# Designed miniproteins, single chains, continued (4), part 110

Each design is a single chain, and the fold is of that chain. pLDDT is the mean over its residues in the fold that is shown.

## One batch from the design tools (miniprotein)

Design m15816
Fold by ESMFold2-Fast:
Structure m15816 (fold): chain A 97 residues (1-97)
Amino acid sequence: GSEELEKRREEGARQGAEAFADYVLLTTLANIYEELAKKDPSFKPLAEELKKQRDDFAARYGGSIAGMLAELAKDPERLAEFVQYALDLANKRLEEM
């Protein structure tokens, strides 16, 4: 039924938001440590590792995330809510670290 398709879409949207939050977190950490490495070279190995993890994540999930964002872009208000939710998740995970 149509209700089963809506439930699957909601579950897919939540999983996509979590994956996007992880990508935002990895990108933010990589950028922070890259800037730190410019002032203190001891941070360079960690910055390079985080950049690699970000790039590996993008290679595995970037196409799926891009496809999901393209569908959400058909409704700009929903896209904005999704992005805000993903940013809130990324911030929460950063605080728990």
Scores: mean pLDDT 72

Design m15817
Fold by ESMFold2-Fast:
Structure m15817 (fold): chain A 65 residues (1-65)
Amino acid sequence: SHQEIVQEAARAGAGGAAASVWELAKSAPSATDEQLREVRDAGLAAGDGAAAGAVGKEILDSLGV
């Protein structure tokens, strides 16, 4: 599910990538799980994982996990 992929991105410790996936999940509910994972992986590859733990925790807390 979209929520599970957002949680995966947040737990992977890539703050920028997790935020990008979270915004895509909110704005495009028709996006596939594969599309969300592609955005996560592209963000990680681009080096946007600068604030891993704190941002990931905030996203998970926002999801009620």
Scores: mean pLDDT 59

Design m15818
Fold by ESMFold2-Fast:
Structure m15818 (fold): chain A 69 residues (1-69)
Amino acid sequence: KKKEEILKELEKIYNERLDVRRRLAQKGVPVDIMREELRSIVEKELEFAEKYGLPDDEIEALRRILESL
């Protein structure tokens, strides 16, 4: 149901992040550009998590990842 849909969307975003990272690495893109692309994806993941009220610890983890990028 709704929780299953949320988890599926998060999985999709996570896989998109992995795919982007893999493609950028293969193309020899500079680290700075790679960070910007990953930051955009993590921001979308955080927005989705906040919108659907995921646990605070999960939201905090995403914020820390974003801060590290």
Scores: mean pLDDT 71

Design m15819
Fold by ESMFold2-Fast:
Structure m15819 (fold): chain A 72 residues (1-72)
Amino acid sequence: LTPEQQKKLLEIEAEAGKRALEVTTDASTDENIIKAAEVAARSLREAAKKHPELKEELEKKVKELEEYRAKL
């Protein structure tokens, strides 16, 4: 990735995290953690459609979130 692409990737990840936090009322519950991960994964998938040059990195992040959720 170029430095420009890496910066854009971080911005997309930050936005996904922000959206995830908006849907949790209590982050200490497993249910809310699972819901947050689902929202973040969805946001990253949407970004991958708009930024095909980052698609591989974003899909990797989605897979990591889904694997994390599956272990809960």
Scores: mean pLDDT 75

Design m15820
Fold by ESMFold2-Fast:
Structure m15820 (fold): chain A 55 residues (1-55)
Amino acid sequence: MTQVVTVGPFDTKDDAQAAADKEAERLEREKGLTVRAKAVIQDGDKYYGHIVVTS
């Protein structure tokens, strides 16, 4: 099953990217999920990390 995990909000794109990378590593190591894609999305003046995972 494909799921999207969202982290944020963050004030900078770089912070959102770093948080997405860290959460992606955690999902692979601790949950046994496969990370298929990562994206940083801007919503207004905030940034969010989106991580696409499959079990």
Scores: mean pLDDT 82

Design m15821
Fold by ESMFold2-Fast:
Structure m15821 (fold): chain A 72 residues (1-72)
Amino acid sequence: MSAEELEKKEELLHQLRIGVYEWLLSQGLSRAEAGRIAREVVEALEPTFDPNTPLEELLKRGIEVAEELLAR
């Protein structure tokens, strides 16, 4: 992976974590629980991550994973 691709990946994963975290807070979760679940979502999606994936699609997938984790 090039330095530019790595930087783009890190930026998208950061935006994914923030977006999922903010969504979880809007669902009424505590900051601690929202932060834990947002981290688990990023960890689950990182191995399948494509740097060319649109942020909107990545956020949708992240929210779906977060909903699955909350249903447990």
Scores: mean pLDDT 80

Design m15822
Fold by ESMFold2-Fast:
Structure m15822 (fold): chain A 89 residues (1-89)
Amino acid sequence: SKLDETVRLAKKKIKELADEKGKVSVEKVVEAVREAAREVGLPKGEELARLAEEKVREKADEKGEVSVKEANAALLAAKQEIKEKEKKE
């Protein structure tokens, strides 16, 4: 619940931080994730931000930027990784 809410809020913040070409810096993506986690009160907020940072840094161009699509994909992958650890049945 809180994890899904945090990811949804982070995606909204990332979209607002992107330029007209849909580019956003790795630093802004990480800040958006941390801010969303803080606002939602996610216990795994630090882990989500760390995983998102790792994934977006791998995709960043020479200017340290990713597309909103790349940022969203990285954030979704980070969310799934956390869910696999916590919601295994």
Scores: mean pLDDT 82

Design m15823
Fold by ESMFold2-Fast:
Structure m15823 (fold): chain A 97 residues (1-97)
Amino acid sequence: EEKLKVARKAGAEVARQIDSIAEELKDNGEEVKKKATELLAKFMNAVIAGDIDTAEKYGKELVKFLKDEAERSGNKKALEHAQKAEETVKKAIDELK
């Protein structure tokens, strides 16, 4: 139950950051949201399973994808949301250790 609570809290916060990034990106926001949501689902499943290695793998892939898209857009707010997603992912992984 504790791992499920960690996954739900982190998942909700990261999903919120993904939605904010998609809104800021506009023209390709739907595509970014779809890809990020797929990676988030893989990350959350790994967190629920207590699989630290898999959680780190998909968490890192998700964060890199969001930061790369935000940087490519030149949108400062999208980058700030990507950085908040990174902090949430790192905290969730640390809570599994």
Scores: mean pLDDT 86

Design m15824
Fold by ESMFold2-Fast:
Structure m15824 (fold): chain A 75 residues (1-75)
Amino acid sequence: MEIVVVEREFEVLGKKASVTVKVEGDDIIDVEAEGLSDEAVEVFKRALAKELREGKSLEEAVKIGLEEAVKYEEE
């Protein structure tokens, strides 16, 4: 099956951050993150997995996951 890689760069609390997600079908096979706390990365992974299970596109799932992770860091 095709492995899809999504890379995103963003800012959290004025710091540069990035995330790289590797997915095969609906399976998240790898998540690399820089500039996020371990807890925010877990928030991202949980949101991403939930949205993928609900049939959203990988792009939409990543967007929602990042919104939740950034919100967690800024709280």
Scores: mean pLDDT 79

Design m15825
Fold by ESMFold2-Fast:
Structure m15825 (fold): chain A 92 residues (1-92)
Amino acid sequence: SLEERAAQLLARMRDLLARLRAILAQVQATTDPAEVHRLYSEAVLIEASLTSLALQLRLLFPDDAELQAEVDALMDEATAIVAEIAARYAAL
């Protein structure tokens, strides 16, 4: 069903955001420039996947205001996390 598809895509976004939070914690804990580079590369790929999933949810469910609000909140948090990781990478 469409509801099952929305739930699956949203669950994937939540899983990817949890991975971004874990990457941010690793970036904050490490002093190794090579590890920061690796983690930043992973974060960029996860952000690309989240952007693709968000676009799919927007196209499939444009009239679901509650779903779109949750997608926006997940993307806002992901963008903020990637910006913090990027700032650490730029400081190398």
Scores: mean pLDDT 91

Design m15826
Fold by ESMFold2-Fast:
Structure m15826 (fold): chain A 85 residues (1-85)
Amino acid sequence: MSTATVTDENGNVYKGESEKNTLEVGDKIKLTNEKTGGTAIAEVVEVEGDIVKAKVVEGTDIPVGSVITLRKVDETNYTGVLTLP
């Protein structure tokens, strides 16, 4: 299991979770807004070394098409930013 801490430009913080320890293209990440409890699913579309890019494919509080750019911090933790469509 891997986890991610994702922030947006408005100061929202999202917790990301994946069943994989290391994220690969096609993997799903479940996002949870820490303040609202709203959830979304993002799919990994690109991996380049320690940089992972995922696109939101479904969600309630996060628009579909939003992009998450993650950087690997350690073997199971990522940090990143969410960009709205």
Scores: mean pLDDT 82

Design m15827
Fold by ESMFold2-Fast:
Formats: C-alpha cells, structure tokens, sequence
Structure m15827 (fold): chain A 74 residues (1-74)
C-alpha cells in the first residue's frame, strides 16, 4: 500500500485528476505483480469511489492520497 501513492501520482501525471480502475490495475500489476491485485483495486474503489462510476477523481482521489500520506507520517 505504501507504493500506492507513487502509482496514483504517476497515473495522474497529466493533471487530469482522474484514475480509472483499469489504469490502477495495470499499474499495480506492473509494479506489484501479486495475484491479489484485483482484490486490492476492488477494496480501494469500494472505499474511495463514492460515486460508483469506476473512476477516482477530484475529491475522491484527494481523499485517497491524503489517507496514504497520513499512513506514511505515522
């Protein structure tokens, strides 16, 4: 999970403020090729995808990044 902030920043590098489920899954498979990648993506979207549209954007993405930063600070 500590790698997740870097992955999210990479996926949002164009400044769109948007990360899709497919983009996150592909990035996690590349940097962390665990069989549980699908479960991790599901858990993240279940918690932060408040609109249920399959995209993390705006406040949803900001909330996830803030939570990850809080974990690093602890």
Amino acid sequence: LDLLADILRLLNEDGSGRVTRAELRTALEAFRPDEDVEALVDAIFARYDTDGDGVLEGDELAALLADLERRRAA
Scores: mean pLDDT 69

Design m15828
Fold by ESMFold2-Fast:
Structure m15828 (fold): chain A 65 residues (1-65)
Amino acid sequence: MDEAQVAAGAAARELREAGASEEAARRVKDLVISMGRPPTGREVAELAREAGASEEAVRALEAGA
């Protein structure tokens, strides 16, 4: 649980830095917590798309992975 929460916070921060909205960042955080484990870089990009992040933000996340 704690590890997934730390990873969720990190994923949300990456989304904000990539230009995603606060709403998308919060949704990804909730999804990562629901997974119960740290996501891979590929999973972060997919979760960002599912959360409604812009294609620019998703591409920035994919390039950073």
Scores: mean pLDDT 78

Design m15829
Fold by ESMFold2-Fast:
Structure m15829 (fold): chain A 68 residues (1-68)
Amino acid sequence: SAAALAAVRRGAAQAPVLSGRGAAAVIGMVGKDYGQEEAARRAMELALAAGPEVTGEQLVAAAEKGGL
């Protein structure tokens, strides 16, 4: 949803680079808060595939591909 994706963008903006754990925490919280847990799970898989660290841009792209 647009609201869920906006929440991911806000989380991503708090740091230029996030650890995989940090990225998963942002995506997981947004998925829970907006009732998009399945899309969040797909987004987390995509974000973790990017490596041990993800940029805010990569996190947002993973969220969009996951269906958030």
Scores: mean pLDDT 77

Design m15830
Fold by ESMFold2-Fast:
Structure m15830 (fold): chain A 109 residues (1-109)
Amino acid sequence: MNVSKPSYVTEEMIEEFRKEKTLIFKVKKNTIALKALEEMKAHIERILGKEVKIVETDDLKYNVYGYFEVVLESTGKVVYEGTITSEDLNTAQFLVLMAALDLKTIFEL
């Protein structure tokens, strides 16, 4: 196992992610993280080569401000968890870009 690879990521998860056409980004309502994800949607789609849907919800694993989940539309599996901690929109957009690049690296796109 590569030491830089998160321990929760399996080879099966990487294969499922590669085959997935659409990613769902679940994020809490009325947050800067939601606005940053919406404004960066087209950039995330270009980086990952996938369709992105952004869903505002309070049905999240953790009630932490700026927390978001990435879910495979076909399976409903959560494949990534991140936090956009910034209260500044420009910084939040940069953190979203970094999360997209992290996803690309983790899932070997």
Scores: mean pLDDT 80

Design m15831
Fold by ESMFold2-Fast:
Structure m15831 (fold): chain A 77 residues (1-77)
Amino acid sequence: SVLELLKEEARKLAEEIIRIAKEESEEKGLKLAEEVERFGELLLELSRHVQPSPYAEVVARELLEAAREAKEEIEKL
């Protein structure tokens, strides 16, 4: 399903952000994680104010989870 593909892409995004933090710049990685978190929060807020879609909320939460995972792993560096 499109939802499963999106979940997979969100996981890859988290992995790439963590890679950037480890191999290039911890600061750059954190900034990217924060941008993903901000986007996820905006999407979650939008899903609450437009016609409800179960997919929109799930998408937003997957992005927020990816950002959280990336930030937690970067903080361990």
Scores: mean pLDDT 83

Design m15832
Fold by ESMFold2-Fast:
Structure m15832 (fold): chain A 93 residues (1-93)
Amino acid sequence: MEVSVLIVVEGKNEELAKKIKEIVEEVIEEAGYKPKILGVFDSSEEEEFRAFLLKERPDIIVEYKDGVLTVGARKDEALPLAAKIEKALEEAL
């Protein structure tokens, strides 16, 4: 089963974005799914991010803005996986 993810990271920090992407992919793979990263956006690209969100309808959304991490799921079935991703990112960041 494939799990689609959209990532938003503040400040054009490519190293942080890469670290978040790697952790997200690892957690999804450990849960027995195949990660599909739809895109990685800077928080300054909010309009582009919103347009992509509406078009692609990702299963999981990861946002890191103003030092605050939020991980959301589009459907209730993905909430346990989103919670695992959030915990892994909170422990690593």
Scores: mean pLDDT 77

Design m15833
Fold by ESMFold2-Fast:
Structure m15833 (fold): chain A 55 residues (1-55)
Amino acid sequence: SAAELARARAAVEAAVASLRALGRDDLWQTVEKEGQALLDAGRAAEAARLADRHG
């Protein structure tokens, strides 16, 4: 659903921001790239799980 995609997007953005603040350049770039690909594919649950793993 659109609501699930919006929540997953916010979770990915929060995880990326947190990793950037920690200086984890290797990790935030990977999470941003993978997260965006999952969101573009409509795979909200997988994007949310990726964010949870790294948040």
Scores: mean pLDDT 86

Design m15834
Fold by ESMFold2-Fast:
Structure m15834 (fold): chain A 86 residues (1-86)
Amino acid sequence: SLSIDEAIVEVDVGDSITEEQRAQIDAALAAGIPTIIRSKDEVTGKEIYSVAAPRDIGLEAARRMKELNLTELEKIKEILLEIVKS
């Protein structure tokens, strides 16, 4: 069985997502594993965190992120672990 730490994939995207990173995200989604994507806005230079996840996990994560105004990686990871563990 997968550990809780293995239930989430993290991907750092630079100026654009690479073929390898896209394949990693697609593989995680196919396995039912959520992915936290770290990217940088090309115009503002701000770090942006987004989630790619199976529908039910993705909807719940989006809802909690909006309601709790979560923009920090550690807090996003905590809610994803809570959703996946439940």
Scores: mean pLDDT 71

Design m15835
Fold by ESMFold2-Fast:
Parts: structure tokens; C-alpha cells; sequence
Structure m15835 (fold): chain A 77 residues (1-77)
């Protein structure tokens, strides 16, 4: 499961780098690393409700960064 999460993050990072947004790619990398901490807590049963909530919040932040990159790309067209 960690491999699947890392693959998703790697895909988003590669996509953002391809669009010329290495700064947004770095933010996604940082958010993914933070999410992995909460996923580890969730898998161990440590505060699972709080861990799940944090994972959802971090996922929303990653989505916002991708949307920002897409808007910038649209403006360059």
C-alpha cells in the first residue's frame, strides 16, 4: 500500500515537473512524506480517526497544488 501511495505521489511530482512547476512538485513531495507518517499511524492503530482526517486534509492540499499548475498552464496557452 505504501508503494501505491508513493507511485501516486511520484506520478503527480513527475507531472508537475513536466509542466515546469518544480516548486509545486517539491510541495507535493513534502505533503506526501507527511501523509506517509499518518498512514503509518493508521496502519498501527494509533489515533486512527485523527490520522485518517489528516490524510484527507493533506490529500486536499495536494489536489489544490495540481489545480494551481493546471490553471497556470491554461494561462500560458
Amino acid sequence: RRAARQATADGLIAYLERLGHPELAEKVRQLAAEADKYWDELEKGVNPKEAAQKILELGEQMTDLVVEALRDEERRR
Scores: mean pLDDT 76

Design m15836
Fold by ESMFold2-Fast:
Structure m15836 (fold): chain A 80 residues (1-80)
Amino acid sequence: SLEAEAEALAEEVKARLLAAGASEEFAQQVGDEVRQAVLEYPELSEAVRLVAEALALYFAGKYEEARKLYEEAKALAEAV
């Protein structure tokens, strides 16, 4: 179901942010926002996933890789 997919993506994003050194509170907040975004705009699920990956890379200090993923996410969102 869409709800199960949104929850799975939110938990994945939270886990990745925690692994990258983000606080539990911040990771939970981003996860909640990801779940909400997927439920409201399912067509943006892939773009939302890439933004979450970019955030994790940014927290890990990989700024150039984060920027590239953000640009890909933006292109996908604009193509919808």
Scores: mean pLDDT 80

Design m15837
Fold by ESMFold2-Fast:
Structure m15837 (fold): chain A 82 residues (1-82)
Amino acid sequence: MLEEIAEEISKKTGVSKEQALVVARAVANSRQSGITDLEDLKTSARLGLRAMGLSLSDEQLDKAVEEALKRLDEILEALREE
């Protein structure tokens, strides 16, 4: 479940579960669109967070994006089940 993946990202990075969910979705959607550059993935995550009224520091965003990328296959599978 995407919720469980977001909880694990939250625990490892210190971001909220809600912030982790937004970052996970943004990273997965961007990767499916052919975006592979880390800075572009971070930009997509920032835009997703802002759309939800959320924000992360640069340090927090880096950690959250890196953890989402490590779990990309699991995130993509969870999104297919939605």
Scores: mean pLDDT 84

Design m15838
Fold by ESMFold2-Fast:
Structure m15838 (fold): chain A 72 residues (1-72)
Amino acid sequence: DPLAEGLAFAARVGEAGGSIVEALQTAARLLEGRGDTASAQKLREVARQVQALIDAGDREGALALVRAGAEA
């Protein structure tokens, strides 16, 4: 599932101390380039939710959100 793979990628980047938002945006661009606009749109929606959590200082909540999505 390309959506679950994109979320799993973002979770691994976040666990390594990287930017979860940038990882989600990168995955969305790759899926859009492959013609998977629906999965790209969902990843961009998750990126907005993650950015809101990061702006609120909730880095653990942001990481938990992408981990939960990757398991679905």
Scores: mean pLDDT 84

Design m15839
Fold by ESMFold2-Fast:
Structure m15839 (fold): chain A 59 residues (1-59)
Amino acid sequence: SLEDLAEEMVNLSPSDQLKRLFELEASLKAEVGEEEAKRLMLDLVTLIAQKQAEKSRAG
């Protein structure tokens, strides 16, 4: 799921996160098209940001 992917990505370095996001965007763009890929990427980035904020608050 998108949430599971966000959980995995939160544990990556910022450089590795960026690389994975570019790879995923390219893959999604090829499969579902530009507009849908953009929407999914925004949802994923939002989830990653939320999980990072939660980790910062928790410890």
Scores: mean pLDDT 80

Design m15840
Fold by ESMFold2-Fast:
Structure m15840 (fold): chain A 58 residues (1-58)
Amino acid sequence: DDEAIEELLKKIKISESILSQEEIEFLRKIVDKIKKMIEQGVDGSKILEEVIKMYEEF
């Protein structure tokens, strides 16, 4: 889970330099959510569920 989250965050950061403003804002929202959950000690599986949900809602 930690490895998957790290890889996902790295890919998102790389993509931010290529994406449109709307896409960048959405990814920033995802990254902020992930960071907040990590800081609060939320389980990696729960973090992934939230990210997937946000992505599907986009």
Scores: mean pLDDT 72

Design m15841
Fold by ESMFold2-Fast:
Structure m15841 (fold): chain A 77 residues (1-77)
Amino acid sequence: SGTVSASATGSDGTKATATFDQKTGILTVKVEVPATGQSATYEKDTGLAGKKVKVTIKMGKDENGNELPAAVEVTEL
């Protein structure tokens, strides 16, 4: 039991943090945008309560310098 967390920072300083609670299956995602001073937090029921999961956040630029859209993935192991 416990939580699984991931975080990522974009090239513009945008920070995303995702936390999965193994007891409830709730994913909590917080996004902070320093350039605007804005932040948002949301929760999603993943349906994966009691499961072992991998949480991944993808942000930043690809190898060609193109900005990647922020993506949060929760995968059952």
Scores: mean pLDDT 76

Design m15842
Fold by ESMFold2-Fast:
Structure m15842 (fold): chain A 102 residues (1-102)
Amino acid sequence: MTVADVFDFVIDLLLKSGNTTREEAEEILEEWIKEAPKAYERLDEVKADPSLTEEGRKLLDLLEEATKLPLADIARRFLEAYEAGDYELAMAYLFALFYRLA
């Protein structure tokens, strides 16, 4: 599995949402990649929030650790989590992938 496989998968999901063209889906994907670094810049601020749940802290830690993985491993873990129905974990790997590609 490659990064290209994840892009094709995400574009296909956006097309199946019923109201996007391939061009619009590609633009959405490009915006998500562009915005990912800004989200990561705020992780320290979010982690400092005393109202953050223990589960939330584990997800933020996963977001940081996932960026240290090879791109192919992030891509594989995203699809594995999605296929397992763990959409929260899948989204964490997807954001890490977008950050690495920005």
Scores: mean pLDDT 77

Design m15843
Fold by ESMFold2-Fast:
Structure m15843 (fold): chain A 65 residues (1-65)
Amino acid sequence: SVSKEAAADIRAVGIAVELGGLSVERKDGELILTFEDVDPAEAKKALEEINEEYKRAGMKPAVLR
């Protein structure tokens, strides 16, 4: 079985992979997303979708670099 936190991370990585041009880093309990050659509006939308999952799991919001 997967914890709620691990399930949220798996969904976040799925969203990130679909967008492409993305690296994902976990530091101090926070998920840091980096986009290259991606529309800033699309990156922001993906971050908002990821943060809704994290909010439901009771986790700290992911941040964009």
Scores: mean pLDDT 74

Design m15844
Fold by ESMFold2-Fast:
Structure m15844 (fold): chain A 100 residues (1-100)
Amino acid sequence: SEFDELYEELVELHNKYKAGEISEEEFIEGVLELVKRLVESDSPESQKLSFVRMVGMIVADLLSDEKAEELFKKLSEILSPLMVEAFRLAVEHVKRLLAE
Protein backbone atom coordinates (compact mmCIF):
# COMPACT_ATOMS: atom_id res chain seq x y z
CA SER A 1 0.00 0.00 0.00
CA GLU A 2 1.06 3.65 -0.38
CA PHE A 3 1.06 4.05 3.42
CA ASP A 4 3.44 1.06 3.78
CA GLU A 5 5.75 2.57 1.13
CA LEU A 6 5.75 5.98 2.89
CA TYR A 7 6.43 4.30 6.25
CA GLU A 8 9.39 2.34 4.79
CA GLU A 9 10.77 5.55 3.22
CA LEU A 10 10.43 7.39 6.57
CA VAL A 11 12.34 4.59 8.37
CA GLU A 12 15.06 4.67 5.67
CA LEU A 13 15.31 8.49 5.88
CA HIS A 14 15.60 8.28 9.70
CA ASN A 15 18.31 5.58 9.44
CA LYS A 16 20.32 7.59 6.85
CA TYR A 17 20.22 10.71 9.03
CA LYS A 18 21.27 8.78 12.18
CA ALA A 19 24.14 7.18 10.18
CA GLY A 20 25.33 10.64 9.02
CA GLU A 21 24.68 9.78 5.34
CA ILE A 22 22.45 12.85 4.82
CA SER A 23 22.49 16.39 6.25
CA GLU A 24 19.89 17.83 8.65
CA GLU A 25 18.61 20.00 5.75
CA GLU A 26 18.22 16.91 3.50
CA PHE A 27 16.42 15.10 6.35
CA ILE A 28 13.98 18.03 6.83
CA GLU A 29 13.36 18.24 3.04
CA GLY A 30 12.77 14.46 2.89
CA VAL A 31 10.28 14.60 5.77
CA LEU A 32 8.37 17.46 4.09
CA GLU A 33 8.20 15.50 0.80
CA LEU A 34 6.92 12.34 2.54
CA VAL A 35 4.27 14.31 4.48
CA LYS A 36 3.06 16.02 1.26
CA ARG A 37 2.67 12.57 -0.35
CA LEU A 38 0.88 11.27 2.76
CA VAL A 39 -1.65 14.17 2.75
CA GLU A 40 -2.34 13.60 -1.00
CA SER A 41 -2.76 9.80 -0.48
CA ASP A 42 -6.09 7.96 -0.16
CA SER A 43 -4.96 6.55 3.22
CA PRO A 44 -7.50 6.61 6.11
CA GLU A 45 -7.35 9.63 8.48
CA SER A 46 -6.26 7.30 11.34
CA GLN A 47 -3.20 6.13 9.35
CA LYS A 48 -2.33 9.74 8.38
CA LEU A 49 -2.53 10.77 12.07
CA SER A 50 -0.33 7.79 13.07
CA PHE A 51 2.27 8.77 10.46
CA VAL A 52 2.27 12.43 11.59
CA ARG A 53 2.68 11.33 15.24
CA MET A 54 5.63 9.12 14.18
CA VAL A 55 7.23 12.10 12.41
CA GLY A 56 6.71 14.22 15.55
CA MET A 57 8.40 11.61 17.76
CA ILE A 58 11.39 11.27 15.39
CA VAL A 59 11.75 15.07 15.12
CA ALA A 60 11.58 15.52 18.92
CA ASP A 61 14.28 12.85 19.41
CA LEU A 62 16.70 14.00 16.66
CA LEU A 63 16.32 17.74 16.06
CA SER A 64 17.08 20.76 18.25
CA ASP A 65 14.06 22.74 19.53
CA GLU A 66 14.87 25.52 17.01
CA LYS A 67 15.00 23.13 14.01
CA ALA A 68 11.92 21.23 15.21
CA GLU A 69 10.02 24.57 15.38
CA GLU A 70 11.25 25.47 11.84
CA LEU A 71 9.98 22.13 10.49
CA PHE A 72 6.70 22.52 12.44
CA LYS A 73 6.04 25.89 10.74
CA LYS A 74 6.58 24.33 7.28
CA LEU A 75 4.40 21.30 8.16
CA SER A 76 1.61 23.62 9.41
CA GLU A 77 1.25 24.88 5.80
CA ILE A 78 0.67 21.30 4.54
CA LEU A 79 -1.20 19.54 7.38
CA SER A 80 -4.85 19.81 8.46
CA PRO A 81 -5.46 21.40 11.92
CA LEU A 82 -6.03 17.92 13.42
CA MET A 83 -2.72 16.63 11.98
CA VAL A 84 -0.89 19.76 13.24
CA GLU A 85 -2.23 19.06 16.76
CA ALA A 86 -1.22 15.36 16.52
CA PHE A 87 2.34 16.40 15.53
CA ARG A 88 2.56 19.01 18.33
CA LEU A 89 1.32 16.57 21.01
CA ALA A 90 3.78 13.87 19.86
CA VAL A 91 6.70 16.35 20.05
CA GLU A 92 5.62 17.55 23.53
CA HIS A 93 5.21 13.96 24.78
CA VAL A 94 8.73 12.90 23.68
CA LYS A 95 10.33 16.14 24.98
CA ARG A 96 8.65 15.57 28.37
CA LEU A 97 9.99 11.98 28.51
CA LEU A 98 13.53 13.21 27.65
CA ALA A 99 13.45 16.16 30.11
CA GLU A 100 15.71 15.94 33.15
Scores: mean pLDDT 85

Design m15845
Fold by ESMFold2-Fast:
Structure m15845 (fold): chain A 75 residues (1-75)
Amino acid sequence: SAIIELTKLRLRSLGLYQEVQLLVRQNAPRDVLDRMIDEALRELEEGIRKAREVGDDKTVKRMEEMRRELEALRE
């Protein structure tokens, strides 16, 4: 079901986002951090796509906010 698929994508994206935040707090090496950010961004893009398909605007907005925060960490 589309709802179950979106829920799984939301949980995966949140998990990766939290992993990036943990790596930042632990002052992880730049290459490790950048690789994890890239992985999280790929999962967020898939989640945003699916949320748009099902019309879940709240999830789209939240995931786009997470994407912007992660992109800022690369600069």
Scores: mean pLDDT 83

Design m15846
Fold by ESMFold2-Fast:
Structure m15846 (fold): chain A 58 residues (1-58)
Amino acid sequence: GREEAIRALQELLGMSEENAEALLAGGEVYLGILRREVEKAHGPEVAERVVRLVEEAQ
């Protein structure tokens, strides 16, 4: 569910609950920007997991 996705994003990216909620609310528009930023900071494997979490929470 959405709460589980928020928690997973916090654990994977070290982000606040507020930032994780904003990421989920941003939908497809955030995914393009977020994927690039996460890939740059954490690598493509983490970026793929983050994208899947956001898509599954929609």
Scores: mean pLDDT 74

Design m15847
Fold by ESMFold2-Fast:
Structure m15847 (fold): chain A 56 residues (1-56)
Amino acid sequence: SLLQNVQSELSSKYNSPIPMSILDAADGLIKALGLPDSLLPKIAELFADVELTYAN
């Protein structure tokens, strides 16, 4: 699955578990805006960066 592959890659990059909810949110945005699935990693990375930098 593309979502699972991106989740694993981002978890390794940030050295932190990335919840699937971030991938689902990124995928939802792509589908809502009619963007190509090739943008999923970039949008998921943006959401992960916000979550890890500004959360808790």
Scores: mean pLDDT 77

Design m15848
Fold by ESMFold2-Fast:
Structure m15848 (fold): chain A 63 residues (1-63)
Amino acid sequence: MSEEELIEFAAEEAAKLLAENGGRLTPEQVDELIRRLKELDPSITDEEARRLIEKGAVRALVE
């Protein structure tokens, strides 16, 4: 997957979780998103996955 596709995936999943949890992600949900992103692209590191989640969450909150 491209970086853009991973960011869009992270944004959609973050938006769902933020809606379910009153506007915040729990540490457990962040860890699950890291795992899911690494399943989509096993070449990414945990640090890269965290960065993608941050970009996705910002996108979900702005839109």
Scores: mean pLDDT 77

Design m15849
Fold by ESMFold2-Fast:
Structure m15849 (fold): chain A 71 residues (1-71)
Amino acid sequence: MEELRREAEELIEEMREITEKVEEGKLSKDEAKKKFEELSKRAYELIKQTGDRELFDRLVETAKYAQEVLK
């Protein structure tokens, strides 16, 4: 469980980094959307296995922020 929790945290961090790269002009919105969709799906599956509500809340907050940036 701890290993899956750590992997989910790393995926959430990658999603934040992708969003920051878009804001800095280092990554296109289209490319970021594709990567974000893949990372968020993977993170969600790991979080479901851990039952970690804090990680789920963090994923949701990260996804909401990214949706605003990637509009």
Scores: mean pLDDT 81

Design m15850
Fold by ESMFold2-Fast:
Structure m15850 (fold): chain A 75 residues (1-75)
Amino acid sequence: MEAIEKAKKEIEKLLNDKSVGIEDLAEKTRELSKKLGIPLSTAQKIAFEILVKKYKEQGIYSEEIEKYIREVLKK
């Protein structure tokens, strides 16, 4: 789906911007969901999966971090 592919690319760009905090990402994910006409749950799932992958690649992933990401993105 074109909208999901576009959402994934936009979220990856946001995560590469070191000035964007996780709370900012949650807000931008909600805005992106509305802008692209995809379900909020789908946009949140994409953001969650990309964040988890990034933290694992950086060697800082933990169950506590995963829980924090999940809670912030679903607000």
Scores: mean pLDDT 74

Design m15851
Fold by ESMFold2-Fast:
Structure m15851 (fold): chain A 89 residues (1-89)
Amino acid sequence: SEAVEEVRELAERAVELVRRGVEAAEAGNYEEAVRHLREAQRLLDEAQALALASGDPEAIAIVREALGEVLELLRAHPEAARRVAEADE
């Protein structure tokens, strides 16, 4: 469905931004990391809203999988996640 395709694109972009954010944080670029993670959050919120509005179980599953990937990335880099949270006020 069109909703599945759009949700997949948004979710993939969000996960990529989280990876870039983690990479920036590991390099000590916390301000850049915050920008990437904020944009990733925006895209995930958009994907979730679209998935819920569509009622498509596949679209909802894509968002759940993307959220799981994001959580695993942050859990694998807890010091980077903590430093980013501190830099974001």
Scores: mean pLDDT 84

Design m15852
Fold by ESMFold2-Fast:
Structure m15852 (fold): chain A 87 residues (1-87)
Amino acid sequence: SAEEKIAEIEKLKEEAIEAIENEDYEKFREIVRSLEPIDPKLAASLLTLADAVLADPRSSPANKKVMLIHAVEEAAEAIIEKIKEEA
């Protein structure tokens, strides 16, 4: 159901944010990859953004977390809205 899909996205969002806050970026990438069956384009965009943000030696750890958390929140909202439109 749409409700079950939305609940799964909200759970993945919370797990991704927790991984980012703990600086467990490998777990973060694994969570993003689990979005591929739902939205492969958005999953690929998040992985590309994560690689760019994490590779930037000029960004503070705090700034990297803020950027990635914001991207995760926007991605989750976009997927949830799409699920609601398709229901």
Scores: mean pLDDT 85

